Designed miniproteins, single chains, continued (4). Designs and how they scored, part 35

Each design is a single chain, and the fold is of that chain. pLDDT is the mean over its residues in the fold that is shown.

## One batch from the design tools (miniprotein)

Design m13195
Fold by ESMFold2-Fast:
Structure m13195 (fold): chain A 78 residues (1-78)
Amino acid sequence: DIENLPDDAILDVDQQIAFVDAYLDREVKAGRLSPAEGERLRTELTNALRQENISLTVGEVRRLVEQVLGAARKKAAA
């Protein structure tokens, strides 16, 4: 499965989107993210990844998702 690849594995844009989708779905199912916020962040990240259209490693995509989630949680806490 895409999310179980090693951090140095290179992902194309479609694989990056699949990773983001799986990551955010897991966060929603764990109760750490609302379904509405998960949908919004998935759309935002998908658009950003398609716009950049570059290869990224699993570790790079994970850090991007974690950074965006951290920013969203800080805004919700304020």
Scores: mean pLDDT 80

Design m13196
Fold by ESMFold2-Fast:
Formats: structure tokens, sequence, C-alpha cells
Structure m13196 (fold): chain A 88 residues (1-88)
């Protein structure tokens, strides 16, 4: 439907803006220790979720994107936990 296409476009535009700002701030992300890289990625995904909840509360597209982002955060937190356990 046209409503779903417009919803998808608006969500994608909002997330793309956040991604560009993240890239500008984190130019050297790949040169940071892996633990710091994972932590910054988690924080970035949490910022995306907060934006979607605030700006697109009633959007089914945003709800689906939030679920995907929450799964990515879960995986990153598990990776971070394992990395910390290997250092101890």
Amino acid sequence: SEKLKEDQRKVSEALSKLILEFIKKEKNLSHLPLEEQLQKQIEFYEEQIELLKKEFADSPVAKKEIELLEEQIKKLKEALKKLKEEKE
C-alpha cells in the first residue's frame, strides 16, 4: 500500500540521517579496540531505537525495525560479554 511505502521511506530517511552522523563522528571506529567498537555500535543502535520510538510510535515499519535492532543489540552484547570473559 502507498501508506506502507511512505512509512518505509520516512523511517529509512530518519535512520540514514543518524547513520551519516554516526559515520562523521566515528571516522576511526575500525582503528579502535574491538570492545570499544562493539560498545559504540550498541549505543548507535540504541539511539536508532529511541528515534523510532519517539518519531514513529504508531508505525508498523518502525516496530519491525526496532525488533531487528534489538536482536542486533542482543548479539553485540553477547559478543562483548564473551570478549570480556576471554580477557579475564
Scores: mean pLDDT 81

Design m13197
Fold by ESMFold2-Fast:
Structure m13197 (fold): chain A 83 residues (1-83)
Amino acid sequence: AKELLEEVRKAAEELLKKMEELAAAGKSAGEIVKETEELENEFADLVNKAAEALADSSEEDRKELQEIVQETGERMRAILEKA
């Protein structure tokens, strides 16, 4: 459970870091989305695997996964809005 949550967090941070680097390089929102597609797919895959593994876990672990997904989405939106 904890290892999966850590993997999801690492994937989120790698995705966000790449998006921020592309935005800093002057890429448009559309270009950022296209160039980070693979990292976004990796993040989504890990979220799905964590959700399945945590189905029988504590409510707290499931809430933590939801919070990671929500925070990542909000940070992605903020980066794209500035691009």
Scores: mean pLDDT 83

Design m13198
Fold by ESMFold2-Fast:
Structure m13198 (fold): chain A 110 residues (1-110)
Amino acid sequence: SEEEERIKQELLEIVEEVRRRFNEFVDKKLRGELTEEDFEAFLQFLERAKEEIERIITDPEVKERLLNFLDTVRRLARAVYLSTDPADIELLRQLADQIVDGVIDYIEQL
């Protein structure tokens, strides 16, 4: 239905926004400019994304999958924040990109 396609598009937009903001977070960390306030702001963004997903999605399985995605991104963001090795930070970025691609594929198959 048109409603189902609209919901898919809204979910894809949220997931791509998560990727964009995570990449900005990683770039800031690699420049040595990432503060605790930046980390807290990113966590607050993920909480808002969670609230938006819970508002949009009525299917419990789809909801669980996307909330697990946000929890995984939160854990990756913490790992980036605590890391001191640029190589480890880039591996965490690559892992996040793979996870985002998997979630996009999942949404597109709904």
Scores: mean pLDDT 91

Design m13199
Fold by ESMFold2-Fast:
Structure m13199 (fold): chain A 90 residues (1-90)
Amino acid sequence: MEQLKKEYEKAEKETRDVLDRGIAILEKENPELGEQVRAAARADPRVAADLMESLAEKSKNGEEIRKTAQEMRDLVDKANELKKKIEELE
């Protein structure tokens, strides 16, 4: 139980770190894009990742932004699976 909660906390932290990285890349090109991604993330981190991927299409750093968006999706999915396992054990 405690190990699963620790893994969940780690996944949430890594999701925030990846989000901040993606925002930093976007803000270097256009500061307004970073705020749009932050606003999306407040509602749902998955939506923020999808927005980042769509913005990558028009970016000179598109490959890095797409990679960051995918890392964020994978971490959100991992956190959701860990949360489900924790709830099943309680």
Scores: mean pLDDT 80

Design m13200
Fold by ESMFold2-Fast:
Structure m13200 (fold): chain A 116 residues (1-116)
Amino acid sequence: MVVVTQSGGGTFKAGSTVTLTSTVSGLDGATAVVGWIAERPGKGAIGLIDGGTKPGKGASSRFQGSYDAAANTATLTLSNLEESDTAVYYDLAGGVSDGKPRFAAGAGAQVTVSAA
């Protein structure tokens, strides 16, 4: 069974840098692909990281994702935060478990960005 456990979030000032962290389990680490989505108030879900170093559709280059398969740890770093970055951030993990494709999402991390 694939499990994504997210940590981080809170209220931050514009211009701050925030790192969100997740632990991913139940996937073959060699096949694991980690992505991140933001669900913004009134805007719906947008892709931030799509399983590599490339930002998702409309995502800022200020956002960086990484996955350490040896530690089973995924991170999303949000640099130079803007008020428009206020969202719930979800870690999405996909890969192979028992020879079959499997996917899971974390519970989400709320990030609220206030004016500086």
Scores: mean pLDDT 74

Design m13201
Fold by ESMFold2-Fast:
Structure m13201 (fold): chain A 98 residues (1-98)
Amino acid sequence: SSTIQQGNYAGSQAASPAGQQGDGTSAYFNSIKAQLDSGIPSQDIIDSITTSSSIIGHNSQDQIDQVGSLTSQAIDYINNGDYTSAQQYITQAIQISS
């Protein structure tokens, strides 16, 4: 018996304004984490990760390097369909950039 026709979980919404970026990288990573938790993988998530890596240029070079490594690994996990592991790497990036 299959009861997998129920569909949606936690009521995701689309068409949110993309311009509501805070003055910190952690805001983007929190948005990415929410999207990964919702199971909505997309090019938008990868783009957000890439963009976040660029905006951390005001932190120390060590932090930039660490976040870059973590985001690269997160993208790899997303491409493999492992959103749980990707979320862990994004969480680490939030901690470093905060």
Scores: mean pLDDT 62

Design m13202
Fold by ESMFold2-Fast:
Structure m13202 (fold): chain A 72 residues (1-72)
Amino acid sequence: SAEDAEKAREDLRLAEEFLERAERATTGEEYAGAAIGAIGSALSAILYAEKAGDEELIARAREILERMGGKY
């Protein structure tokens, strides 16, 4: 739906902003806060993108999770 697509785009923008902040962080505290924000926003973006059926938004949000997830 249009509402789900709009929410996915909003959450994706937030995830991208947090990812940039995490990558530029100079302290562990700055990194941790930004990383949590990026992961949370990306997961929310995937949820709404799946409801909207927008494969491009899903792929972009997954890329953020891959960069932030790093681990295991």
Scores: mean pLDDT 83

Design m13203
Fold by ESMFold2-Fast:
Structure m13203 (fold): chain A 70 residues (1-70)
Amino acid sequence: SERREIILELASISLEVLHLYFKYKDNEEVQKKIDEIQKLLDEAYHETNIDKQRELVEKARKLIEELKKE
């Protein structure tokens, strides 16, 4: 189901965010981007519209991939 896939992606991104938070704890620029991702994940978690939830999750995924390249 689409909602199941979205929830699994939310969980996956959340775990990656925790890993990056630990790895870059003293990097203020990375911490700012983590805060942005956390806000998007929180918005996605509370979003009832599946299409909007997908857009928020996709945006969070793009930000985390940008962080991984740094």
Scores: mean pLDDT 83

Design m13204
Fold by ESMFold2-Fast:
Structure m13204 (fold): chain A 68 residues (1-68)
Amino acid sequence: MTEEQRELAIKLLRDTLGVSEETARKVVELVFEKKDYDEAVKILREAGVSEDQARAAVETLRVMAEQG
């Protein structure tokens, strides 16, 4: 994974879900490095994101991780 892909994913989460940079970085780490999708959804939900939006965002990040 490149730093550019990580920063793009962080920006995407911030712009689409309105989460903080700290929350976005944590979610990106969980999906890209640990492949812990359930924890990533949980963190987004704790930040006020709906379950449907959290699951959609995590799936988008998972696809990005598999391509890079």
Scores: mean pLDDT 81

Design m13205
Fold by ESMFold2-Fast:
Structure m13205 (fold): chain A 56 residues (1-56)
Amino acid sequence: SLSREERLALAERALASLRRAETLVQAKVGLHELRKHFPEAEELLAEAERILATFE
């Protein structure tokens, strides 16, 4: 029901929140939201997973 542009905006907000994550749990929530809104964005997902990896 959301347009591609609307889903991208939500995904960008999720990635921004993920970049501000202080805990692994917060980072996992951000990744989950990104996958939910824009699962086809391989580059955004790769960046999110790279950030998640920094939490050990």
Scores: mean pLDDT 78

Design m13206
Fold by ESMFold2-Fast:
Structure m13206 (fold): chain A 97 residues (1-97)
Amino acid sequence: MTIGEAFEKAKELVEKMREILSKLTPEQIEEVIRKLYDEGHYYAASVIAKLAEELGKELSPEAREIRQKGDEAFPKLTPEQIVEDMEKALKILEEIK
């Protein structure tokens, strides 16, 4: 997978995640962030936290720390790993109740 292909795929996944996140409470969003973090998907958890803040959702200090850890993990991921993390995030968002 090229960086350009990964970027386009991630963009589509981000758009879908934004639509779901806009309908969720901050509590539900933090549940998703914690689940991703506990499963070792630090970058995915960071992306969900960033999108939630962009949508005006107020997150706990704990969720903000997870965002920082994901930013530190990003430069170490391959394009394929980035897409996999994003797909995992979307799957968990679709399963949240």
Scores: mean pLDDT 77

Design m13207
Fold by ESMFold2-Fast:
Structure m13207 (fold): chain A 78 residues (1-78)
Amino acid sequence: LAKIEELYQEFIDLLKNKSKKEEILKKAEELIRAIYEDPSVSREEFEGAAKSLIGLIKKYAPELVPEVEKIVDEFLAS
């Protein structure tokens, strides 16, 4: 949980500072992976977290939504 919260804060900071697209996508993938690999997180909780993350990206960097949806879909297919 603490690691996921740290990654989430880093992700928000990148969005708020309008960092490079590549940095935002890399951090989003790291965060999604950390949530997916956490044994205390159910599939339904993962889907809810992914939806919330996409909602934030839609507000701050809407052009990145398709790329992040692809990352989420890749984890759900695994």
Scores: mean pLDDT 80

Design m13208
Fold by ESMFold2-Fast:
Structure m13208 (fold): chain A 78 residues (1-78)
Amino acid sequence: MVKFPVVPVRSGEEALRVVPPLEKAWKEIAEAVLAGDFEKANKIGEEAAKELGADLESLPNSEAKKLAQNYLDDLKKG
């Protein structure tokens, strides 16, 4: 299981405050997941959740790898 920090965004102002640090955390988590370092990925997720007041959503390792690959591929395209 890999834990991803998630924030229930209720307004555009909230999105502008939380999205940039969430995007940074998600990139670091995705890189750790693809490297097979699930312990590092979980630590990054837990630290980001504490810093942002975010919830943690748990995904199976296989789904986390697919999500991580798609996320990093999207970042490389844009």
Scores: mean pLDDT 77

Design m13209
Fold by ESMFold2-Fast:
Structure m13209 (fold): chain A 79 residues (1-79)
Amino acid sequence: SMSQRKQLLQQALQHAQLAQTHLDQAMASTDPAVRQQLIDQGIQHANQAAKLLEQLGQPDAAAQLRAIADGGAALARAQ
């Protein structure tokens, strides 16, 4: 339904915004344990946004969110 599609899109956008917020906070953090928790949360939100975008038939947007998640994982390994 149109209502269901709008709800899924709203959820995808909320998760994408939370992913950006958590990863930005991780980059600003001086505490390695806090940084790791924020990276993990950012990765989870990015992957959830990607999954919802795939369900909405937006594979290119989903791929961008998965690339953000992969970038977060690389940051965790580099720290």
Scores: mean pLDDT 88

Design m13210
Fold by ESMFold2-Fast:
Structure m13210 (fold): chain A 91 residues (1-91)
Amino acid sequence: SEAALEAARYARRAARAALEAAGDNIEAVKSATAAAIAASGAEFSARLGLDSSRDALGAARSARLAAERAGSERAREYAERAEEYARRAAE
């Protein structure tokens, strides 16, 4: 699904922005790293042409948590885009 691929790409952008904002906050760094891993897995599944809506939803959720822990408005905006595309992929 193109929607699943877009969700994964936005989740990856959110994770990157969260990592940039995390600084020395170990919990924020851990969440951003986990979100990046989830986004990469979701993108891989989507590129293989699999029904990856579950992976996209998981990546979007991880991206949201990372954005919240890092306190990054930019990461939050990307996570919101990931959530929107993940919902479309699940339809």
Scores: mean pLDDT 86

Design m13211
Fold by ESMFold2-Fast:
Structure m13211 (fold): chain A 89 residues (1-89)
Amino acid sequence: SPIRVSVGVVEDEAELVREVAEALRASPEAPDGLLVIADAASTDGTSEVAREAARELPGILVVETDARGDDEAALAAAMEAGRARLAAL
């Protein structure tokens, strides 16, 4: 497959999202990857950090959910969004 897909669920993890974005900016082989980040209704600014990372890095897709404390619902939303993005490519 030309595209590797990774999916993560975050809840109040603004620092972790910043670190992941910084690591991806430092990666020399980024064009073949898609990282889907599902935000589980964070209240600490995680969604803002993730949206900013997605603006800078074409390999990041952000899904904002209202699924606070529900990793299964957040993951399902991320998988659906990732599938839709891949179908559009």
Scores: mean pLDDT 78

Design m13212
Fold by ESMFold2-Fast:
Structure m13212 (fold): chain A 87 residues (1-87)
Amino acid sequence: FEETLSEEQKAKLRALLERARPRLEAARAAGDEAEARRIIAELILEAAELVNDPEILREAMEVARRSIARGVPEARALLEALERMLE
């Protein structure tokens, strides 16, 4: 899917990743899996908004559903946001 993105979209995605990396690394270093999952969910949502691709949105929703099944309550907000974007 990276090959279908414009150079501007790729630059914005790299900026999102760079912004999220220190937060994600800090959460992983602390062993805070819930915080790491929350950061990943936030990153997926922001990336999906930039790409605006229904296939990628559906993949992100599946990740959110699996996170909810594993007991991550923060993933519910992500799922609801992704469902709104598909409307």
Scores: mean pLDDT 68

Design m13213
Fold by ESMFold2-Fast:
Structure m13213 (fold): chain A 62 residues (1-62)
Amino acid sequence: SLEEALAGLTPEQREAVRKIAEALIVIGDKLPEYLELVRQGKFDEADKLAEEANKKAREILK
C-alpha cells in the first residue's frame, strides 16, 4: 500500500511523496482517454486533455 511504502520516510518526505502520487494519479486517470483520442486522430482534443491534466497536477504540487 502507499502508507507501507512511506513508512521509512521522514514526515516532510512522506508529504512530498503523497503530493507527487496524487498528481500522478490525476495524470494516470486521464491516460486511457488521451490514448483513445490519439487512436481516433483527434489530436487537438488529446492536447487539450493533456493540458488540463497537467494543470491539475501542477496545482496539487504547489
Scores: mean pLDDT 78

Design m13214
Fold by ESMFold2-Fast:
Structure m13214 (fold): chain A 71 residues (1-71)
Amino acid sequence: MRAEEERRRRELERRLEELARELEARFEAAGHRAGNVSEEARQVVAEFAALGRLIREGAPLAELEERLRAI
């Protein structure tokens, strides 16, 4: 196994957690006023959850990066 790949996966996981917190804060701020978060916003949160699952399952780093950029 490539040591660099493991390091990148850990960094990506940490960045995902940080980004998820920021995203949740923004959705809460938007939802606080509107009373409802848009379906698109909920789908984005679901994409982040799916990405986290892929990291745990050992998906290829290239696929993880592509999915993260698509969000």
Scores: mean pLDDT 66

Design m13215
Fold by ESMFold2-Fast:
Structure m13215 (fold): chain A 89 residues (1-89)
Amino acid sequence: SLKKKAEKIGKEAVKYIEEHAEEFFKKTDEKEFEEKFEAVFNYLLETGEGKVKPGLYKAVAYKVIMENPEASIEELKEEAKKLLEEVVP
């Protein structure tokens, strides 16, 4: 079910953030992170058609940025979309 898939992805994203946030944010420029986060989160809100709660899009945006710290905004959008394909095929 969509809800069960969304809960799984949300839990995996939160776990990843909890495990990696301290090391990531020690070396990450806050302004660059905020610009990437805003761009990816807004992209997911616009393309997600409201099919899942905004909290899941936030978790996905955080996770893909942390996994791909050197990636461009366009690359991060594609990675986030790919992750959400498991929820919204």
Scores: mean pLDDT 72

Design m13216
Fold by ESMFold2-Fast:
Structure m13216 (fold): chain A 87 residues (1-87)
Amino acid sequence: SMVDEILARVLELVGEVRGRVLEEGVTEEIIKEMEEFAKEISKHDPEVGKELLELTKRLKEAKSEEEINEIIREFMLRVEEIYEKKK
């Protein structure tokens, strides 16, 4: 389904972003890619798109690897809640 395809794309991107952020930090390139992805996803699922923009904002403010991991974990739990309500 489109819902399952969007979820798969979001989880894949977030996994990639986590790895890159932990290796190179929160770069302008990563932020731009995430904002562009959030805009694309928002056309199909505005609620998930909003959560992706909030994730991007929180990552820009993160000061440690621990904080980055916590921010990503909270995002993933929220996305799971959104998709559970749509089942």
Scores: mean pLDDT 82

Design m13217
Fold by ESMFold2-Fast:
Structure m13217 (fold): chain A 77 residues (1-77)
Amino acid sequence: MLSAEEARREVEELREAAEELIEEAERTGSATLAAAAGVLAAGIYTTGLLSEDPEVGEEAREISRELQERLKRVIEA
């Protein structure tokens, strides 16, 4: 299990990377970048599940959901 501090750091790093990929996918229409962002969003959810703190897990789930909803709009546009 990851400590709450470790999990929050990993979630934040993955969130920043995913947001950058989503922004680039929105700008370029790249399906490859959209797919990469989706993988990172799934990674955020998984990192949250590995946290010893359920609150971090809940935060990670919400971040992952928001990123996936944004990504869905890019793909469906």
Scores: mean pLDDT 83

Design m13218
Fold by ESMFold2-Fast:
Structure m13218 (fold): chain A 87 residues (1-87)
Amino acid sequence: SEIEKLLEEMKKLAEEVITDPKVLETINKLIEEAKKEKDPEKFIELVDKIIAMVMHEMLKQNYPQEEIDKIAKKLTEIYEKIKELVE
């Protein structure tokens, strides 16, 4: 599905920037949970949580602000596409 493709794009972005294997494992579990979630409200909450975890980890790891902004923009673009597909 289109939503699954967008979640996979989000996973790839997380894999590029998250160096902590435990954080990455948690994000991957949330993505798999989101793929199975049938409630649109709970689904969006899971997507929000994934984005928040990626952003928080980048800040914690002292990524340059320009890289944080770049990833934030890409995640926001994915999020807006997901929201358009959720009824």
Scores: mean pLDDT 86

Design m13219
Fold by ESMFold2-Fast:
Structure m13219 (fold): chain A 59 residues (1-59)
Amino acid sequence: MKYSEEQVKEAGKRAGVPSSYYLALLTLINQGKSLEEIQRLLAGAVEPSSLERFFKLLE
């Protein structure tokens, strides 16, 4: 399923993801990247726990 920019912004804000990464998250999720792949790609920039919260908010 494809996610909108608005859904990613709302989930990202609530999960504590920095706003500079919202477009990167939108791209990676719509490419079908898994939570584990995104955690690896954004290592050091976004906390793994924030990405877990983000994915739960998109369920």
Scores: mean pLDDT 81

Design m13220
Fold by ESMFold2-Fast:
Formats: C-alpha cells, sequence, structure tokens
Structure m13220 (fold): chain A 71 residues (1-71)
C-alpha cells in the first residue's frame, strides 16, 4: 500500500496517471477510489494514495499500477 503509493508519487504526475488507469482497467476497482488515490498521490501523500489504490483493486492491482507506471 503505502510503499507502492510513494513510488507512484516519486514518478510524478505521468506515473500517477498511468498507475490510476492500470488499477481501473485491471483491478475492476471503484472509479471514485481511484480518482481520490490519484489526487492524494499528485499532492505527495503516497501513504493515503497507496491505501486507496489497495482498497480500489487490492494489493496486486496496486503493484500492477507501479509496474505499469514504470517506477
Amino acid sequence: GAELGRKLTEGGVEAVDKGAVAVATRGGGSAELVSQAGKALIAGDGETGGRLLVQAGGEEAARFAVEAAGV
């Protein structure tokens, strides 16, 4: 959760966008949770963003987001 969110945040806005799309596409997660996660990550809150990604699509979806973002 938190560690994966931090990696997305460190990758910048482009990495966050790629990660959010990956979670929505693969995880079947809530679009609202993915949107909130993206906003938190862009704001630099990797812990909140990572936790929301895990809630949206589970830990595997959050890991896939990091891999898809290339970070």
Scores: mean pLDDT 64

Design m13221
Fold by ESMFold2-Fast:
Structure m13221 (fold): chain A 99 residues (1-99)
Amino acid sequence: DVEKIVEELEKMVENGVDGSVIRDYLKTLSDEELLEIARLALERVEELGSEGEREEARRLYEKVVENLKSDDERQRELAIGSVIQLITTAYALERIKNK
């Protein structure tokens, strides 16, 4: 359930959980779940972000897509890094909008 995963990730970011803990959690997810989380984060940045933030988010999303096409663990770790950056940016923008 991707909605439940997104809610858990938002709680981790809100509580200031270290990026390494978030990374370890994302490593337990499927490639399909990682792609969907990245897509949802991209959509949020597209809604709330500046032109530069939107451009960077699209770049990060493409990096997730390309790296997950490979069965290489190193490329999967690069994809997870990009997912973390997307989530962090989306959450930061949501905090600014809601205050």
Scores: mean pLDDT 82

Design m13222
Fold by ESMFold2-Fast:
Structure m13222 (fold): chain A 82 residues (1-82)
Amino acid sequence: GEELVERAYEEGYEFGKANPEASEEEMVEKAVELGLREEDPGAQGAVVAATARGIAEAKGLSEEEKEELEKRAMEATREALA
């Protein structure tokens, strides 16, 4: 639900603040980690996307970089579930 997405964004934001030098790979891994905690497949994607957006915002990424991070995190989540 909406509360789940809000919590994922906040957790991603705090991760980004605590790890300003985190690589793109580390940011993707964090988003996948939170997504895979969800039992519902639909919720997994929503949590991954929200976490990636939170991390990107905390790190001051551009809109293009934010969209790319979300895309890469979603792709990595699909690969992890394969």
Scores: mean pLDDT 83

Design m13223
Fold by ESMFold2-Fast:
Structure m13223 (fold): chain A 106 residues (1-106)
Amino acid sequence: EEEERVRRDLIDLTNFLAEIAKELGVDEAAKHLQEAADLLSRGEDPQKVADHLRKAAEIFRKAGKEWLARLAQELADLVENGGSRFDIGVLYVAAAVLKVVIEKEK
């Protein structure tokens, strides 16, 4: 039950990052994030999930979106090494704050 809740939190955060990526026009990163969320929902190998998240981080870095690259990398580390709902929540809050900042700059 706790593992199921952690998985849902990871999927929600990954989808939220994909939404932000699409809003910023970083569609290639959004595709990797969507693939990671799909793999998470199917209970696939955490290494495969982490690989897609790291690809998204690399794409964000090349696009000059360093804050999103860091979030995607931290999410990949949580998926690969394990993390608590608190750790996921901290990243979700960081992503939500960044979305507000991005919207205010437009």
Scores: mean pLDDT 83

Design m13224
Fold by ESMFold2-Fast:
Structure m13224 (fold): chain A 79 residues (1-79)
Amino acid sequence: SEELVKKLREELEKAKTADEALEIAIEFVKEYFKDEPAETLIGRILRLIGAVIQGLLEGLSLEEIKERLLREIERLLKE
């Protein structure tokens, strides 16, 4: 799980916008949880979308939004 988190962090570092960071996080979740039921996968994607929207409304920086996405995926990997 540490190697997956490291790879995700490296990919997120390349994002120039919150939208790009969200797309990277969604693609990671789609690939990692591809064998999960569709409802479970959709629920996880909605959690990522919600995290970005909340961060933008709170006035978080791009780097803080990237950390929030990384923390959410870390939680999902431990479920």
Scores: mean pLDDT 85

Design m13225
Fold by ESMFold2-Fast:
Formats: sequence, structure tokens, C-alpha cells
Structure m13225 (fold): chain A 100 residues (1-100)
Amino acid sequence: SDLEEAKEEVESIEEQVKYMEELAKKLIEEARKNKTEEDIERLRNFVENIKLTIENIKKYKEWAEKNGELTEEMIKKIEESIKRLEEVAKRMEEEIKRLS
């Protein structure tokens, strides 16, 4: 059903966010230990990837809402996922400034 497909997509988004949060922590730890330009560049590249992911999630949300596929609970989960990624990007940008 369309509703089940939307639930699976929301779950996929939440799993992607968890993965990106974990990877961000590892990249920050490596950059703090090594303090190399390569590690800082990895942080910058990952921030850009997070920003693209946020844009893709926002586009999905807009499309799915327009088609009536999302419940209020699903919308809240997507909005929380966006907020979590925005917080990760902010933390990484602050770390880049500290290391630069």
C-alpha cells in the first residue's frame, strides 16, 4: 500500500540519519587526532553531503505531502530527521573552524 511504502521510506530516512550521525562522530574524532588538511577536507566534504541529504529529504517531504501519502506522525519524524542532520552539520562546521 502507498501508506506502507511511505512508512518504509520514513524508516529509511531515520536509518540514514543515524548512519550519518555515527560517521560524523568518527570523522570528527579522526580530525581531532590527526589535525591534517586531508581530515579537515573530509569534514568539509561530509558537511556538503549532509546538506544534499537534507535537500533530498525536504523534496521528498514536499512531494509526499502533496500526494497525501504522509500522516502527521510521519511528518514529525521527517522534520526531526532534518533537524538532527542540521545539528550534525552545525557541529561539524564548528569543528572545522576550530581546526582551521
Scores: mean pLDDT 89

Design m13226
Fold by ESMFold2-Fast:
Structure m13226 (fold): chain A 91 residues (1-91)
Amino acid sequence: SAGEKLSEMAKRLKNGEYNVSLEELEEVLKYILDDIKSHNEEAAERIKKAIEEKDMEKLKEILDELGFSENAREFILSVVKLYYELKEKEK
């Protein structure tokens, strides 16, 4: 399930296991955005825009405003940061 994949990725990142594929990160980001969109479409659009603009500070602000836990915020920010790093390494 999406929740199981999110939980597994969160555990891997907390343990410093950064050997993940770009495809796996894209799938995780899709699950995060789809879950948020199912409850608040405007919030999902704001998050997507912050990610597209590489505005990590704005992303942090939005996640805090939406009431995400510290662990959830750190997880989402870690996924987005790693996504940027792997995306830049692609040809």
Scores: mean pLDDT 80

Design m13227
Fold by ESMFold2-Fast:
Structure m13227 (fold): chain A 67 residues (1-67)
Amino acid sequence: MRSGAQAAAGAAGGAASAGAEEAKRGTLIFHDRSGPEGRLAGEAVAEAAGKGKDGKEAAQLASNAAA
């Protein structure tokens, strides 16, 4: 959080919008193929992307959740 707030807000906002949509699609795919485990991973990805966290942090959380 201790970085250029304007750059972080812009990147997080754009990533959140795009990521949220993509995470939604990914959540459905994971849910359909991985069952309940896929849904949990998808929700974690959607939450990280949708909350507008730093892109780097969101990517790390998404990577962990996608396991």
Scores: mean pLDDT 53

Design m13228
Fold by ESMFold2-Fast:
Structure m13228 (fold): chain A 70 residues (1-70)
Amino acid sequence: TTEEEAEKMVEHIKKKMEEMSKTETKEQVKENAELLIELLEQVLKSKGMPELGEKYKKELEEYLRKLLEE
């Protein structure tokens, strides 16, 4: 996995969060989003990029927080 591929995964997760927020409850969106964030972090750590995993985890957690405030 390259940094460019990781960035695309982050954007894909953000799009899925937005789509879920239109059809699911805030609780379901939070649960599903947290699972996706955890999976991304685990994948990046397994590829020897734990710093990138931590960076994107924080970015996605902040994105989720803002999305759920509405």
Scores: mean pLDDT 80

